# Designs tried in a protein design run: designed miniproteins, single chains, continued (3). Part 77

Each design is a single chain, and the fold is of that chain. pLDDT is the mean over its residues in the fold that is shown.

## One batch from the design tools (miniprotein)

Design m10659
Fold by ESMFold2-Fast:
Structure m10659 (fold): chain A 111 residues (1-111)
Amino acid sequence: GPAAREAVREAALRITQKSMELAEKKGRPVTVEEAEEIGRQVVDELLARHPGIARGEVRAYPTAEEAQAWMDEIRARDPDAVVGLAPVLDPEGNVTGYVAIALRPTPEARA
Protein backbone atom coordinates (compact mmCIF):
# COMPACT_ATOMS: atom_id res chain seq x y z
CA GLY A 1 0.00 0.00 0.00
CA PRO A 2 1.04 3.69 -0.14
CA ALA A 3 2.19 3.75 3.51
CA ALA A 4 4.59 0.81 3.00
CA ARG A 5 6.00 2.38 -0.21
CA GLU A 6 6.57 5.69 1.60
CA ALA A 7 8.20 3.82 4.52
CA VAL A 8 10.58 2.02 2.10
CA ARG A 9 11.54 5.38 0.53
CA GLU A 10 12.11 6.89 4.00
CA ALA A 11 14.27 3.91 5.04
CA ALA A 12 16.31 4.01 1.80
CA LEU A 13 17.05 7.75 2.18
CA ARG A 14 18.01 7.33 5.86
CA ILE A 15 20.28 4.35 5.10
CA THR A 16 22.11 6.27 2.33
CA GLN A 17 22.44 9.35 4.58
CA LYS A 18 23.70 7.41 7.63
CA SER A 19 26.12 5.29 5.58
CA MET A 20 27.58 8.43 3.96
CA GLU A 21 27.94 10.09 7.40
CA LEU A 22 29.78 7.01 8.71
CA ALA A 23 32.03 6.94 5.62
CA GLU A 24 32.88 10.66 6.11
CA LYS A 25 33.54 10.11 9.85
CA LYS A 26 35.85 7.14 9.15
CA GLY A 27 37.46 8.61 6.00
CA ARG A 28 36.83 5.34 4.11
CA PRO A 29 33.97 3.46 2.41
CA VAL A 30 31.70 1.58 4.83
CA THR A 31 31.88 -2.22 4.66
CA VAL A 32 28.96 -4.43 3.56
CA GLU A 33 28.63 -5.50 7.22
CA GLU A 34 28.49 -1.86 8.44
CA ALA A 35 25.90 -0.98 5.75
CA GLU A 36 23.71 -3.97 6.71
CA GLU A 37 23.93 -2.98 10.41
CA ILE A 38 22.84 0.59 9.52
CA GLY A 39 19.98 -0.88 7.46
CA ARG A 40 18.82 -3.07 10.34
CA GLN A 41 18.87 -0.14 12.80
CA VAL A 42 16.94 2.14 10.39
CA VAL A 43 14.30 -0.55 9.73
CA ASP A 44 13.95 -1.30 13.48
CA GLU A 45 13.38 2.43 14.19
CA LEU A 46 10.91 2.61 11.29
CA LEU A 47 8.89 -0.39 12.56
CA ALA A 48 8.57 1.35 15.96
CA ARG A 49 7.11 4.48 14.24
CA HIS A 50 4.91 2.81 11.55
CA PRO A 51 2.21 0.52 13.04
CA GLY A 52 1.05 -0.40 9.50
CA ILE A 53 4.28 -2.38 8.94
CA ALA A 54 4.48 -5.81 10.56
CA ARG A 55 8.02 -6.86 9.54
CA GLY A 56 11.18 -5.58 7.90
CA GLU A 57 14.26 -7.31 6.46
CA VAL A 58 17.53 -5.90 5.09
CA ARG A 59 20.51 -7.33 3.21
CA ALA A 60 23.64 -5.52 2.03
CA TYR A 61 25.41 -6.41 -1.21
CA PRO A 62 28.45 -5.12 -3.14
CA THR A 63 26.47 -5.05 -6.44
CA ALA A 64 23.01 -3.93 -7.58
CA GLU A 65 22.57 -7.29 -9.37
CA GLU A 66 22.90 -9.27 -6.11
CA ALA A 67 20.55 -6.85 -4.28
CA GLN A 68 17.97 -7.11 -7.11
CA ALA A 69 18.13 -10.93 -7.04
CA TRP A 70 17.30 -10.94 -3.30
CA MET A 71 14.44 -8.44 -3.81
CA ASP A 72 13.04 -10.62 -6.64
CA GLU A 73 13.20 -13.68 -4.32
CA ILE A 74 11.31 -11.75 -1.60
CA ARG A 75 8.59 -10.67 -4.08
CA ALA A 76 8.24 -14.24 -5.37
CA ARG A 77 7.83 -15.50 -1.78
CA ASP A 78 5.53 -12.64 -0.64
CA PRO A 79 3.79 -10.58 -3.38
CA ASP A 80 2.55 -8.11 -0.70
CA ALA A 81 6.12 -7.23 0.31
CA VAL A 82 7.34 -3.75 -0.66
CA VAL A 83 11.03 -3.69 -1.62
CA GLY A 84 13.51 -0.90 -2.16
CA LEU A 85 17.20 -0.27 -2.75
CA ALA A 86 19.51 2.18 -0.98
CA PRO A 87 22.86 3.05 -2.58
CA VAL A 88 25.82 3.13 -0.17
CA LEU A 89 28.15 6.07 -0.88
CA ASP A 90 31.82 6.67 -0.11
CA PRO A 91 33.00 10.11 1.17
CA GLU A 92 33.36 11.27 -2.47
CA GLY A 93 29.75 10.30 -3.32
CA ASN A 94 30.63 7.18 -5.36
CA VAL A 95 28.39 4.11 -5.02
CA THR A 96 30.32 1.36 -3.18
CA GLY A 97 27.46 -0.98 -2.28
CA TYR A 98 23.72 -1.42 -1.88
CA VAL A 99 21.27 -2.15 0.93
CA ALA A 100 18.12 -3.99 -0.15
CA ILE A 101 15.02 -3.45 2.02
CA ALA A 102 11.83 -5.52 2.28
CA LEU A 103 8.83 -4.40 4.36
CA ARG A 104 5.65 -6.38 4.99
CA PRO A 105 2.46 -4.37 5.65
CA THR A 106 -0.05 -5.45 8.33
CA PRO A 107 -3.20 -7.14 6.94
CA GLU A 108 -5.15 -3.87 7.51
CA ALA A 109 -2.61 -1.91 5.42
CA ARG A 110 -2.55 -4.32 2.43
CA ALA A 111 -5.34 -2.46 0.56
Scores: mean pLDDT 84

Design m10660
Fold by ESMFold2-Fast:
Structure m10660 (fold): chain A 96 residues (1-96)
Amino acid sequence: MEALREAAIRFLAAATALYLKKNKIELKEEVLEEEAKNSNPLTQEYLERLKEALKRGTGEEELRAAEEELLARMREAGVDESVLDRVRALTEEVLK
């Protein structure tokens, strides 16, 4: 399901961006662009989303919105609630 893939990448990008911000880790845009050029298509899509999330200044609200969308798409796809709970746990770890 394309919608589930997009939601998952968006969530991972938002989670990564917020984690980097909270831990004061700066990634140069040039490094992300160079990695994207040499990566497989799925990794390229993730790195492009991450670059966008970093530029937008991703915060808790954006991560929560991305989580809600991912959980909704996972439920539509029939994913087990135990997996949805792992996604929620990851959000809480990033926000800690």
Scores: mean pLDDT 80

Design m10661
Fold by ESMFold2-Fast:
Structure m10661 (fold): chain A 102 residues (1-102)
Amino acid sequence: QKSHLEEIIWRIEEHLEEAFEAGANFDFEKARQNLEVVAGLGEELLELARAEGMPKKEVEAIKNEINDLLEGLYKAIADGDFEAAREQGDEVLAKLKEIVAS
């Protein structure tokens, strides 16, 4: 279980970096695709937390926060604001890593 959760986090980190790299090359379609993978991996991690006893309301709240951050991240990439994009990516990772650490 812990190894599987760590693997999901590693994959999220990889796809966030791929989204930033794609955005830097003006490949916004590839950036969006990588962020969609991040969203899916985040949902998988939240489903595992739900199975381990996390309340449904807490899962829904975190999912909404992650989705809001990912939308802001994509907008920042599209605007060429990679400082803001990385800050939002760091917030996504921090929230998901907190779930793994609990």
Scores: mean pLDDT 84

Design m10662
Fold by ESMFold2-Fast:
Structure m10662 (fold): chain A 93 residues (1-93)
Amino acid sequence: SLEEEILEIVERIVEVVEETETDPERKAALFHLAELVKEAAKLLVENKEEELLKKLKKELEKILEALENKDEEALLESLKRIDKLFEELGDKL
């Protein structure tokens, strides 16, 4: 399911952050984002918002790619897109 795929990507993001992020504040912020994403995915499933689930998965894949490539600029742009997606969630839920 899309929820299971999203949770798998979130788990990979957490693993990469634990292995590569040395800044405690940035690490905490990224772990907090992971928890918010899990909550958002749950709400989207409950509300049958399949298109928003697909958008969330796509943005998470971009975050994971940016983290693996150590592309800080791509990571920041992906985080901005996630913030916009969370605003869209507020409008739909």
Scores: mean pLDDT 81

Design m10663
Fold by ESMFold2-Fast:
Structure m10663 (fold): chain A 80 residues (1-80)
Amino acid sequence: KIALLYGAQKARELADVDVEEAIRWLEALARLAEKQGLTELAKYLREAVRRAREYVEKGDLEKAREILVEAAEWAIRQLE
């Protein structure tokens, strides 16, 4: 099982290197958070993923990275 904090840290690392992989980790983190009853965390992460995907579709990878970094860092703060 992927620990929530580990997942958030991994997404943060990947946001600077591989936007699509970072999105996958945040999606997995959101599902795990929902299963553990962390509804607000899951909701926040799903919204961040949706926004990041929108910017990827527009070709704005810089904005997508900003969203993913902010979401991962926020999740890390919630899980510490």
Scores: mean pLDDT 84

Design m10664
Fold by ESMFold2-Fast:
Structure m10664 (fold): chain A 113 residues (1-113)
Amino acid sequence: SMTDIRRKYMDTLSDDQKQQIANSPDLRRQATDGAMSQVSPDDNTIEIHSRLFLRNPQALDQEIKDYIDDIKWLLDNGIKVTIVIHGDSPEMKRIAEALTKASEGKVKVEIKS
């Protein structure tokens, strides 16, 4: 999936590079572009898993913003994407609702409990 590819790409970076990306929107965009070069244009699945830090409202808001930015980039480039939300906790429902709204029906969003 795109999220898994992005995560694997980020995992190749040093701790210093990860910290710089976290503090710079421009570097975060470059890292996203690098990860996105590894995705298929017609069959991409973004799998979103529940994580304990998402129970923090600020972390949840940032994660939602990052996913919305990724989805907008995919749609702007004509790339087909399906989103699979793993879990039905309040935070996971918030992610599903936000991504459905941001996609304007152009993206398939599935919830798996």
Scores: mean pLDDT 66

Design m10665
Fold by ESMFold2-Fast:
Structure m10665 (fold): chain A 104 residues (1-104)
Amino acid sequence: MLASLQRIISTVDHNKDLIQQAKTADAETKEQLAFKIQVNLLADIGELLTILRSEQLSPEQRQLLEETIKLLNEAAKLINEGKYDEALSTLDKIKQILQEIIKL
């Protein structure tokens, strides 16, 4: 679990960089970046769902992982709506929750 959560944190940081690039990109590049971000977010959701189903988790770890999945879905929606600053704030919250799970 620890290594998986650290990988997801790294992917969140990478997606934050892609969102910053998308904010100033032309329409074609913006579409390509939005697609990459959504693919990465979907992959993170899949990995977290695998952790929820296969690992022995405390009730607190389970609740925080479920909250993280909900926030990843919200981030994907915000990207689709072009709400990049709100998506960045959502990714910051995701990173904070993942760091909290690691400390448990």
Scores: mean pLDDT 87

Design m10666
Fold by ESMFold2-Fast:
Structure m10666 (fold): chain A 73 residues (1-73)
Amino acid sequence: ARKEALEKAEQLRKLAEYFKSQGDEEMAKIYEEAARRVEELAKDESLSEEEILEKSEKIIREASKKVNELAEK
């Protein structure tokens, strides 16, 4: 869970870098914020592996909703 969350955060950061290179700063910001939040969860030693998994999935779902909202602009 913790290792998977860190890997997920790294993938989200790469997506943010990609969209920033394409000039899409709004998309880049969404992925960058999601990556930061998932990374914070993975570094929180008070959380169980199950809590990290649940909360990271929620953050990713929220990011997906924001991406969809942006696409409807």
Scores: mean pLDDT 79

Design m10667
Fold by ESMFold2-Fast:
Structure m10667 (fold): chain A 75 residues (1-75)
Amino acid sequence: TLDEIIRRARAEVDTALAEFPDDATIRALAGRVRESIERLENADLTNSRQVAKELTVLTIELSALHFEADRLRRR
């Protein structure tokens, strides 16, 4: 469900910030994910095009956060 997607995205943000509290790139990427979550929460759920657009943006921003966190873990 959409609520489950948002919950998972918030959990990933919290995990990344807890793991890398002083990393400026992680903080910036986490901020973008939070902005995407807010846009999706404020989207008109009856407007499938708007929901698809906001979900796509959330997916892209979440992937960027995931990639950076994984890169830092491999160091």
Scores: mean pLDDT 85

Design m10668
Fold by ESMFold2-Fast:
Structure m10668 (fold): chain A 96 residues (1-96)
Amino acid sequence: SELLKKAEEKIYEIFSKQEVPPKKLTPEQEKLYKELSKFVNSLDLDKVSIGTVLNLVGLAEDIRLAEDPEIIIEYLRWLYEENPELAEKVFKIILK
């Protein structure tokens, strides 16, 4: 829960300063998207539930689109409830 809280705060910092849909991601948003995409592509998806796969794909896509931080955080909470060990790995990527 402490790691989730820190990841939520970091997502707000990265995405909350955006007043309109961006034409380009900020360098920090781009870095997060690349690191998450690399992580997702490194997973053995045959050993992960379809719900977790869909959550991770949705999370990466909403980061790419620079969606509302509240929507991105909802994916983090859902991931933590479904697969806390995998969620902690994602949170460490966000906090890097």
Scores: mean pLDDT 78

Design m10669
Fold by ESMFold2-Fast:
Structure m10669 (fold): chain A 92 residues (1-92)
Amino acid sequence: SAIDRFEAFVQSLIDELNSLKSKSNPEGQKVIDDTIKSIQDFATKALAQAREAEAAGDYQRAELILGVAEGLLLISFSVTKLVVEKINKEAE
């Protein structure tokens, strides 16, 4: 389902951030922890809205909500990765 694909996508981002965290200094780890929390909070809200749309029979709206959420999460992930890589480099 679209929900199952979205949950798998969110978990893949969290797994990548946890991998980066294991290679990061304490400042970078804090940025990653804050980002994971933000991703989880945002994903939970997006999933709730998508489930409400599906319950109303509006599957197109559910897919649109999840697609927009995926795009925003990718931006957040990409920015966090760049910021953490810069923090780690400046600590060397």
Scores: mean pLDDT 88

Design m10670
Fold by ESMFold2-Fast:
Structure m10670 (fold): chain A 89 residues (1-89)
Amino acid sequence: SPELEKLIEELKKLIEKAKEAVENNDEKKFLEVHREILKVIGKIAELGELENPEVKKLLAEYLEILKEYTKKTHPEIEVPEEDVNAPVT
């Protein structure tokens, strides 16, 4: 779908901006980018494409960025280990 391809490209660009904001300790920029990422994820969900392999990969990358942001802004908060018995290949 051309719409999905456009949303995937937009999501990739936003994830890179979020990563840069975390690395630069720019909380305001990170929160702005986070809102835009949620909008793009919502649009992908409306297309029924959340199970798309590229989308899943990008969401996994973004979850790692969120984890790093939490460690930098709230080092007192331990992120719970994900108790998921999914095979990691």
Scores: mean pLDDT 78

Design m10671
Fold by ESMFold2-Fast:
Structure m10671 (fold): chain A 72 residues (1-72)
Amino acid sequence: MYEELLKDLENILGKGKAEKLLEKIKEIDEERLNKVTAENADEFNKKAAEELKKLLIELGVSEEEASLITGN
């Protein structure tokens, strides 16, 4: 599952940036499993999407590509 995502990210960002982004996605997925409840799911999802978009823009990704990667 992460293998396909890594391939797609490598094609867009290059290998080093793709690996950094994938680690951030894994961190968010882990936090979601450990900390998300029905009460905070919407808040968590908004925060996660915002953090991912910020990282993507810092890595030089366009706002359009960032939206696609974050599942906007």
Scores: mean pLDDT 74

Design m10672
Fold by ESMFold2-Fast:
Structure m10672 (fold): chain A 94 residues (1-94)
Amino acid sequence: SEKRREHLERAIELVKEAARLAREKGDEETVRLLEEAERLIRKALESDEETMAQLLEEAIRLLVEAFRRAKEVDQDTANKAGEAAEHAAEALRL
């Protein structure tokens, strides 16, 4: 689905920006969570629907963890991680 692809591509853009901000703040654990979430979303884009759903569910869990951790360091990083989770969740609902 084109709409699903658009949501996942937007999620990747937000995750990349959140990871950049987290690196600037030295938040290594948040960077790790965000990089793993990006990997899972990219794999989901090239997967069948059942595998995609499993990968996106895991990516959303990692993005929620990143959001919670980032909130203690930098609100902009947290907001981008949260918005990425919303886009991944919307793609999963389509």
Scores: mean pLDDT 90

Design m10673
Fold by ESMFold2-Fast:
Structure m10673 (fold): chain A 83 residues (1-83)
Amino acid sequence: SLLDEVLEKAKEVMPGEVREKAKQLNVTLSEEQIQKISEELARSLAELTVKAVEQGLPGEVVGTRGAEELNKLIEEAYKEQLE
């Protein structure tokens, strides 16, 4: 299915995206945190992509929401590391 194909591709690239964003924000994440964030984000983006295709939404809408979700997940992980 389209959802399975998009999810598989997202799961392949997402760990790299999470690692790069964490580096940019100077946030130290464990491998477990990176995997958890990657799986959650990949699933969210795959569902959004399928929904966008079904509704004829522009690709930039998916991109913007994906970036917001990535930032949110990294910020939440960072806050857990605070005193």
Scores: mean pLDDT 71

Design m10674
Fold by ESMFold2-Fast:
Structure m10674 (fold): chain A 64 residues (1-64)
Amino acid sequence: MIVSSEEVERALVRLYLEGRISPEQASAAGKAIGSGEFSTEEVRKLLLEAGLSEEQAEAVVELL
C-alpha cells in the first residue's frame, strides 16, 4: 500500500498522544520520513532507522 507523508505524520501524532512514542522519537521519525509517498515497507524501514522499536514501527504501519 502507498501512503503519503501526511498519513504517516498523522499516525505518529496519534501514537505520541497515546503515550506510545516519546516526543524525541516522533521528531526523529518525522525528519526521517520527510515529504512524499511511501510503501508501508519503506515507512517501517525509515522508522526503524530513525530509532523506533519494531513494536512502535508496527503500530504506525497498522494505522496506515
Scores: mean pLDDT 81

Design m10675
Fold by ESMFold2-Fast:
Structure m10675 (fold): chain A 72 residues (1-72)
Amino acid sequence: MKEISQAILEMHERWEAGDYDGFAEVAKKLSLVSGTGQLMSIGWLRDQARYLRDAGDFESAEKLEATLKEIL
């Protein structure tokens, strides 16, 4: 539980900083903690990748989508 909470906070920090590579790395680590962590990581990577595509940031969206493919 602590590992999931810490990863979520770190992902928020990375996202707010515009560090999408760091966001993806923490999401990948979260996916390895537990089944719940994997589902949360998949959902958040998918939703944020969609947000970036809708905003026209295709390069950053592709980074998140690549990490999503690794954990699926």
Scores: mean pLDDT 81

Design m10676
Fold by ESMFold2-Fast:
Structure m10676 (fold): chain A 105 residues (1-105)
Amino acid sequence: SVKEELKELIYELLDLAEEIGYTGFNLEAVREKADSLTTEEDLLRLFLSIFSSLAEDPSLTPEQRKRLASIARKIVELAKKHLSSPEVKLLADELESMIRQIEES
C-alpha cells in the first residue's frame, strides 16, 4: 500500500540519521511514532519534520546530502502519483522546495 511505502521511506530516512549519528531526536521514539500513524498526511508531515531537521545539519557530507535528497525525491514522486488531497500537495511542494535548497548547498 501507499502507507507502507511511505513508512519504508521514513525508515530509510531514519537509517540515514542513525548512520550520520544525528542526535536532534530520539530515533527509536520516531520509529514507534511512524508505526502508529494511520494517514498519508500524518506520515508525510513526519517525513517533512525529520527531513527538515537533517537538512539543517551543517556536518552532512556531499554524499549524505545526495542520499537525503534522493530519499526525499522518492517520497515526493510517490505522493504526487498516488495522493490527491490539497494537504498532501502542499506538503509535497514544501518538501520539493527544501530538496532544491539542499542540492544548491
Scores: mean pLDDT 82

Design m10677
Fold by ESMFold2-Fast:
Structure m10677 (fold): chain A 84 residues (1-84)
Amino acid sequence: AKKLVEEARRLYKEGRYEESIRLAQEAIEKTEDNAILSEAYDVLSKSLEALGRYEESRKYTLKSVSYSIIAIGDAFDAGTSFRI
């Protein structure tokens, strides 16, 4: 799954947006890891935006942010925060 996200980002940088979308979707289907899901949705949303698919891009941007917050929250709260 992580390697698929890295390959999708490479394709995005090359302007190969449709192929980037396919690999990002495959990564999403193959993983339950919140951090990898966040990265996969980020690449997917950026590639969709590049193709003018703005409504789908916004949907997946929100999913990317949500999974990122969950992943960061799990790591950040594991040791205690007493003031903020």
Scores: mean pLDDT 75

Design m10678
Fold by ESMFold2-Fast:
Structure m10678 (fold): chain A 68 residues (1-68)
Amino acid sequence: AQAARDAESRRLIAEGFARHLVALGVATPEEAEEMRKRIEAGDPKVLEESRQRLADALAPEIAENRAA
């Protein structure tokens, strides 16, 4: 049961995160697919990279609107 639960949890997190990034226009479907596969594989770096990517996507937009 443990292995099945761990796999299911990773898939749900991966699908939710990847789908959100694509829906928000932060990542392409191809990039989101890569991130999803890495999350499913249990790569802890991909979550940090995804978060960084979202932050970077928002920061330039705000900066450009205010100061160019």
Scores: mean pLDDT 68

Design m10679
Fold by ESMFold2-Fast:
Structure m10679 (fold): chain A 80 residues (1-80)
Amino acid sequence: SDEERLKEIKEQLEEFLKAIEKRIKEEKDKNKAIEDLETAIKILEDARKTLLSLGYEESAKAIDEAIKKLEKKIKEIKEE
């Protein structure tokens, strides 16, 4: 069911976001931090498109929310 897949996707997204956040906190170069976040967004956008093509609309929406969090992080870094 989409509900079971949504739960799995949310768990995987949580782990992925934690890994990215740790990497960004350890990165001393702002430009490299932004590049890593942009790469993470691209990976998530590709995953979202795949889930939408398979009909997992709620799972794709969860990924879209994660993308927005990463975009906000990029803005925060650029404003420093």
Scores: mean pLDDT 82

Design m10680
Fold by ESMFold2-Fast:
Structure m10680 (fold): chain A 74 residues (1-74)
Amino acid sequence: TEERKKHAEEARKIVEEYSKEIQELVDKLQEAGDKETLKKVKEKADELIVLISDYEEPEVIRKKIKEIIDIAEK
């Protein structure tokens, strides 16, 4: 449907918007050896992939990305 297409396009833009920030945070966690936080980040990233594949609303996608960033920032 047209709405699913819009949700997919918006989700892609949101992920692209935050991809560099998330990668920088993940790199810092790897350098620090914080395996526990990395595990939590990966778990939330897997949840994000499921939400995107299910054509969830952009607000839900943004919320999940913010959860990832909050966990990674400590």
Scores: mean pLDDT 81

Design m10681
Fold by ESMFold2-Fast:
Structure m10681 (fold): chain A 92 residues (1-92)
Amino acid sequence: SAEADAVLRRTLEAVRNAKSIDEILDALGRGDQEVERLREEGRLSPADYLAASTALGVAQLAVAVGKVSGSSVEEMKKLAAKALENGLAGKL
C-alpha cells in the first residue's frame, strides 16, 4: 500500500494547510480521485483500495457532520486529519 499511503499523506498535508471548509473538502476530493485513478490503473489491491477509501470516507463524513453542526474550521481539520492518520497507522 505504498501508493495508497502516499495519497493519504499528501491529503493529510493538504488538510493541515487548508484555510477554509472548501479547501478541506477539495483536498479530500482530490484524494478520492487519486485513489480511484490508482484502482482503475490496477495499482491498488482491493484491500488497499478499501482501506484508503474508508479513511477518506470517514474524513469526509466528519467534515460534513462538522459543517452541519457549526463546528469550526480548525475542529473539522482536526477530525479529518485524525481519520487520515488512523488510515496511515492501519487503525481503521
Scores: mean pLDDT 86

Design m10682
Fold by ESMFold2-Fast:
Structure m10682 (fold): chain A 73 residues (1-73)
Amino acid sequence: MDELVARLRELIARAAELVRAVVAAGEPTPEQEAELARLQAEIERLIAELGRIDEELALEMREAVARAVAEAA
């Protein structure tokens, strides 16, 4: 589980950085759109996997994603 949480935190941080770059530029490049889509899909997959083990922690991670994105925008 530690590896899953660590990976999820890494992906959330990368997504937040990319969102900040997009907001600063006003529009995403095709490469940024593709990377955001990939990061979002992987985050959703890992949160679903985490939810099968620990539902409360999965909810905390979903909240962390929402907060990171809101703070980046």
Scores: mean pLDDT 81

Design m10683
Fold by ESMFold2-Fast:
Structure m10683 (fold): chain A 116 residues (1-116)
Amino acid sequence: MEELEQRLELLERLIELNQKLLEYLDKIEAGKVSEEEAEEIDEILREHLDILNELVERGVPMAREFLKKLQEINKNEDYKKAIEKYKELLRELIEELQREIERLRAQLEALRRASS
């Protein structure tokens, strides 16, 4: 039960970070990022990667697939195309995370009912 709750917290935090990254990517494309926002982006990216690596260690397939696709994007020489693909990848991950969170919440509720 505790392990499922910990996984749920990681997935919920990852959605928040993905949403923030999407907002900042729009500002980056517009050339409107301040020095303070650049520091916040670096912190978000570090936390995002740390959570993804933790989810990989916990055997979450979507985290491995995301990192694989991200590595493919990072090999692209066209920065504008790379940003557009990264935004698409972040949106897809949000949708997958939302579905997994709903599944885990239902599983956690069922386990709580069964243990009474």
Scores: mean pLDDT 80

Design m10684
Fold by ESMFold2-Fast:
Structure m10684 (fold): chain A 96 residues (1-96)
Amino acid sequence: SVRDEAIQRLKEIYEEALKEFEKATSDEEFVDVMNAALERIRGILREAGVPEDEILEISREFHKIIQDLLDGKITKEEAINRFKEIVDRAIELIRR
């Protein structure tokens, strides 16, 4: 189903992002990986019929992680943990 395919794609995005995070040598490269993942997640959520207001909330939470990382408020490990929480939430929005 469209939902099952969307969930599988979200899991794939998460796993791909983890591999790219391991290769990132700077905060800028790490942020680029996060931003690329967010764009793909937003597209999948929209295609799966998630309301735009819920997608905007996910985007805001994601941007806060990026800002907290750039401000030195959290570690890269903590940013990855919060990224996983957002992916899990995105999956739940599709499952309902």
Scores: mean pLDDT 88

Design m10685
Fold by ESMFold2-Fast:
Structure m10685 (fold): chain A 85 residues (1-85)
Amino acid sequence: SAEAEELRQKVEQMIQELKAAADYLSKSPSPADQKASEFLRQLAEETQRRLDEAQKLSGDEQAKALRQILQDTLKALADLGKELA
């Protein structure tokens, strides 16, 4: 469906942004930045695995899985942001 394709593109973009952020923070000498970098790298890897599994689904089930991946990933980022504040 058009919705599943749009959601897939959003998940793929999110994975790339997580990887870029992890790479950026990995260059910092700060222990907090190093910890955040490792967290974001692991989150990107987990999100990629979930995306790969969602691609085995069809129609509404794929769209549902992709929405859940986006929601879970955004929640993980919000929780990280609170810990760093």
Scores: mean pLDDT 87

Design m10686
Fold by ESMFold2-Fast:
Structure m10686 (fold): chain A 85 residues (1-85)
Amino acid sequence: SEELAEKLFGYILEELKKRGIKPDEGLLKQLREIAREIAKLIDAGKPAKEAVEEVMEKLVKTYPHAIRLKPLLLKAAEKLEKELA
């Protein structure tokens, strides 16, 4: 859902801020799409870890260095999952 994607994007931004990462506009646009894809899988009943793994498998085929975002995305997705429980 759009609402879950917005919540997840907010948690991703929170994790970036905690880590001192200042995303440029291009990275923000990519993270919005990543949040939408992960949120869609979680909304469909997939566990946060599996949702992040699936989205990362697609993303690293085009952007290999994106694997470095995985720990941050996992923390954000797990926070969303806990709120849905």
Scores: mean pLDDT 84

Design m10687
Fold by ESMFold2-Fast:
Structure m10687 (fold): chain A 71 residues (1-71)
Amino acid sequence: MAEELIAVLKEIKEILLKKGSESGVAAVDEIIALLEAGKLEEAKEKAKRLALGLSDVPELKEYADRLEKIL
């Protein structure tokens, strides 16, 4: 479960890097760090907020939907 979430987050990070979204990349890195630290509930809460923000970006809506399905 965590491995699937990390994989999707890494794909999102790659797209955000190409778009120059420094704040978006930082948000993804924070969530991955929480998952790696075993802070699953905090990571899920932050990932849900990220998914909501990404749903407003047409290019990232598909990834937001994938995150919501995993969470």
Scores: mean pLDDT 79

Design m10688
Fold by ESMFold2-Fast:
Structure m10688 (fold): chain A 88 residues (1-88)
Amino acid sequence: VDRTVRTVQSMADSASQHLVDSGLISQQQGDQFRDVVVSRSTQIARTHGPDHAIRSALTGIRAGVQTAQNGQSSQVTDVALQAIDDTS
């Protein structure tokens, strides 16, 4: 579990920092995106196991990145959360 949380946190941190550094989202939006992905994936790891948590996190990160690239910065966190929930 600890290793899974650390892996998801690393992936979410990398993705959110990339989006902020690219000017696609604000620092506040990046922090919120990271926190939501880590929190929800941690819950999935506890209920469905580490493989499901990592897969759901990757799906959420991909959806969030694509939403930001489409100019929908305000929806990045909500889209990522929905994609995680739809995968779990």
Scores: mean pLDDT 81

Design m10689
Fold by ESMFold2-Fast:
Structure m10689 (fold): chain A 92 residues (1-92)
Amino acid sequence: SLEDRLNLLVRPGPALAALLREVGVTAETLTLGDILGAILRWAEDRGLIDPKTGIVDASGTRLGEVLGVDEFNVSDIEGLIERLLRSATVVP
């Protein structure tokens, strides 16, 4: 389920860990839900989120590099989870 995936404990890769440090997150392991909240805060802090549409322009940013995408919608939680799993290792 989506809730089960958000509760997955993961270790961020170097690029994701560097982004997380920019929002004050230094933990070695985090849930995917915690990481999702942190990356959305990173985008909000930089004025990248259109508040009417939820579209994020991540082109040329560290966030775009981490997710491998130039834009995304904050409501596409499934797509964001799938992209984050390519930038982190699930803790067994």
Scores: mean pLDDT 87

Design m10690
Fold by ESMFold2-Fast:
Structure m10690 (fold): chain A 63 residues (1-63)
Amino acid sequence: AAAAEQAARDAAGQHEETVLKENVDSVIARVQAAADAAAGPDPETAENLRLGEEFIRKQAEKL
């Protein structure tokens, strides 16, 4: 049981890491959705989306 309690504490730390990743993913998803919503038939918008996606990807890699 003591080992299970330590595993639970470690799982709590993992949960915190998961929550952080979820938070980052959530922000990335929102920015991506906003960029996608701005995507029209314009090639200029497509280029801006690509740049934004690269920026988001870089941020995600840091976390």
Scores: mean pLDDT 67

Design m10691
Fold by ESMFold2-Fast:
Structure m10691 (fold): chain A 112 residues (1-112)
Amino acid sequence: MMMNIAIIIDPSASEEEIKKALELAKELEKKGHKVTLYPPPYLFKTVKSTLPGYGPILEADKVIVFGGKPDSEFVSNNLKVAKELKKPVIIVGNIPKIAEELKDIVEKIEEL
């Protein structure tokens, strides 16, 4: 089954979290899914923005969020967009504080 998947990576994510997100993206692409990473990989360590990936989330069938800090405004903003667009979410790593308000769209929480 082919899906469009958005992988959202917090700019404060650890090198281990970024590596796991990139490995997951490659595995999903090998399975025939279309994967969009946000922010783009070349910006992961330089972006200080809290702006969500509206386009990637809008086009996605499923959203995967790689943690960062539990109070990350970037992650919170991306999860709010996913909720507004009624997209199912998988959270990997640190659980965002807003996750309790998003239980209707959160399919899975996975530890790193």
Scores: mean pLDDT 77

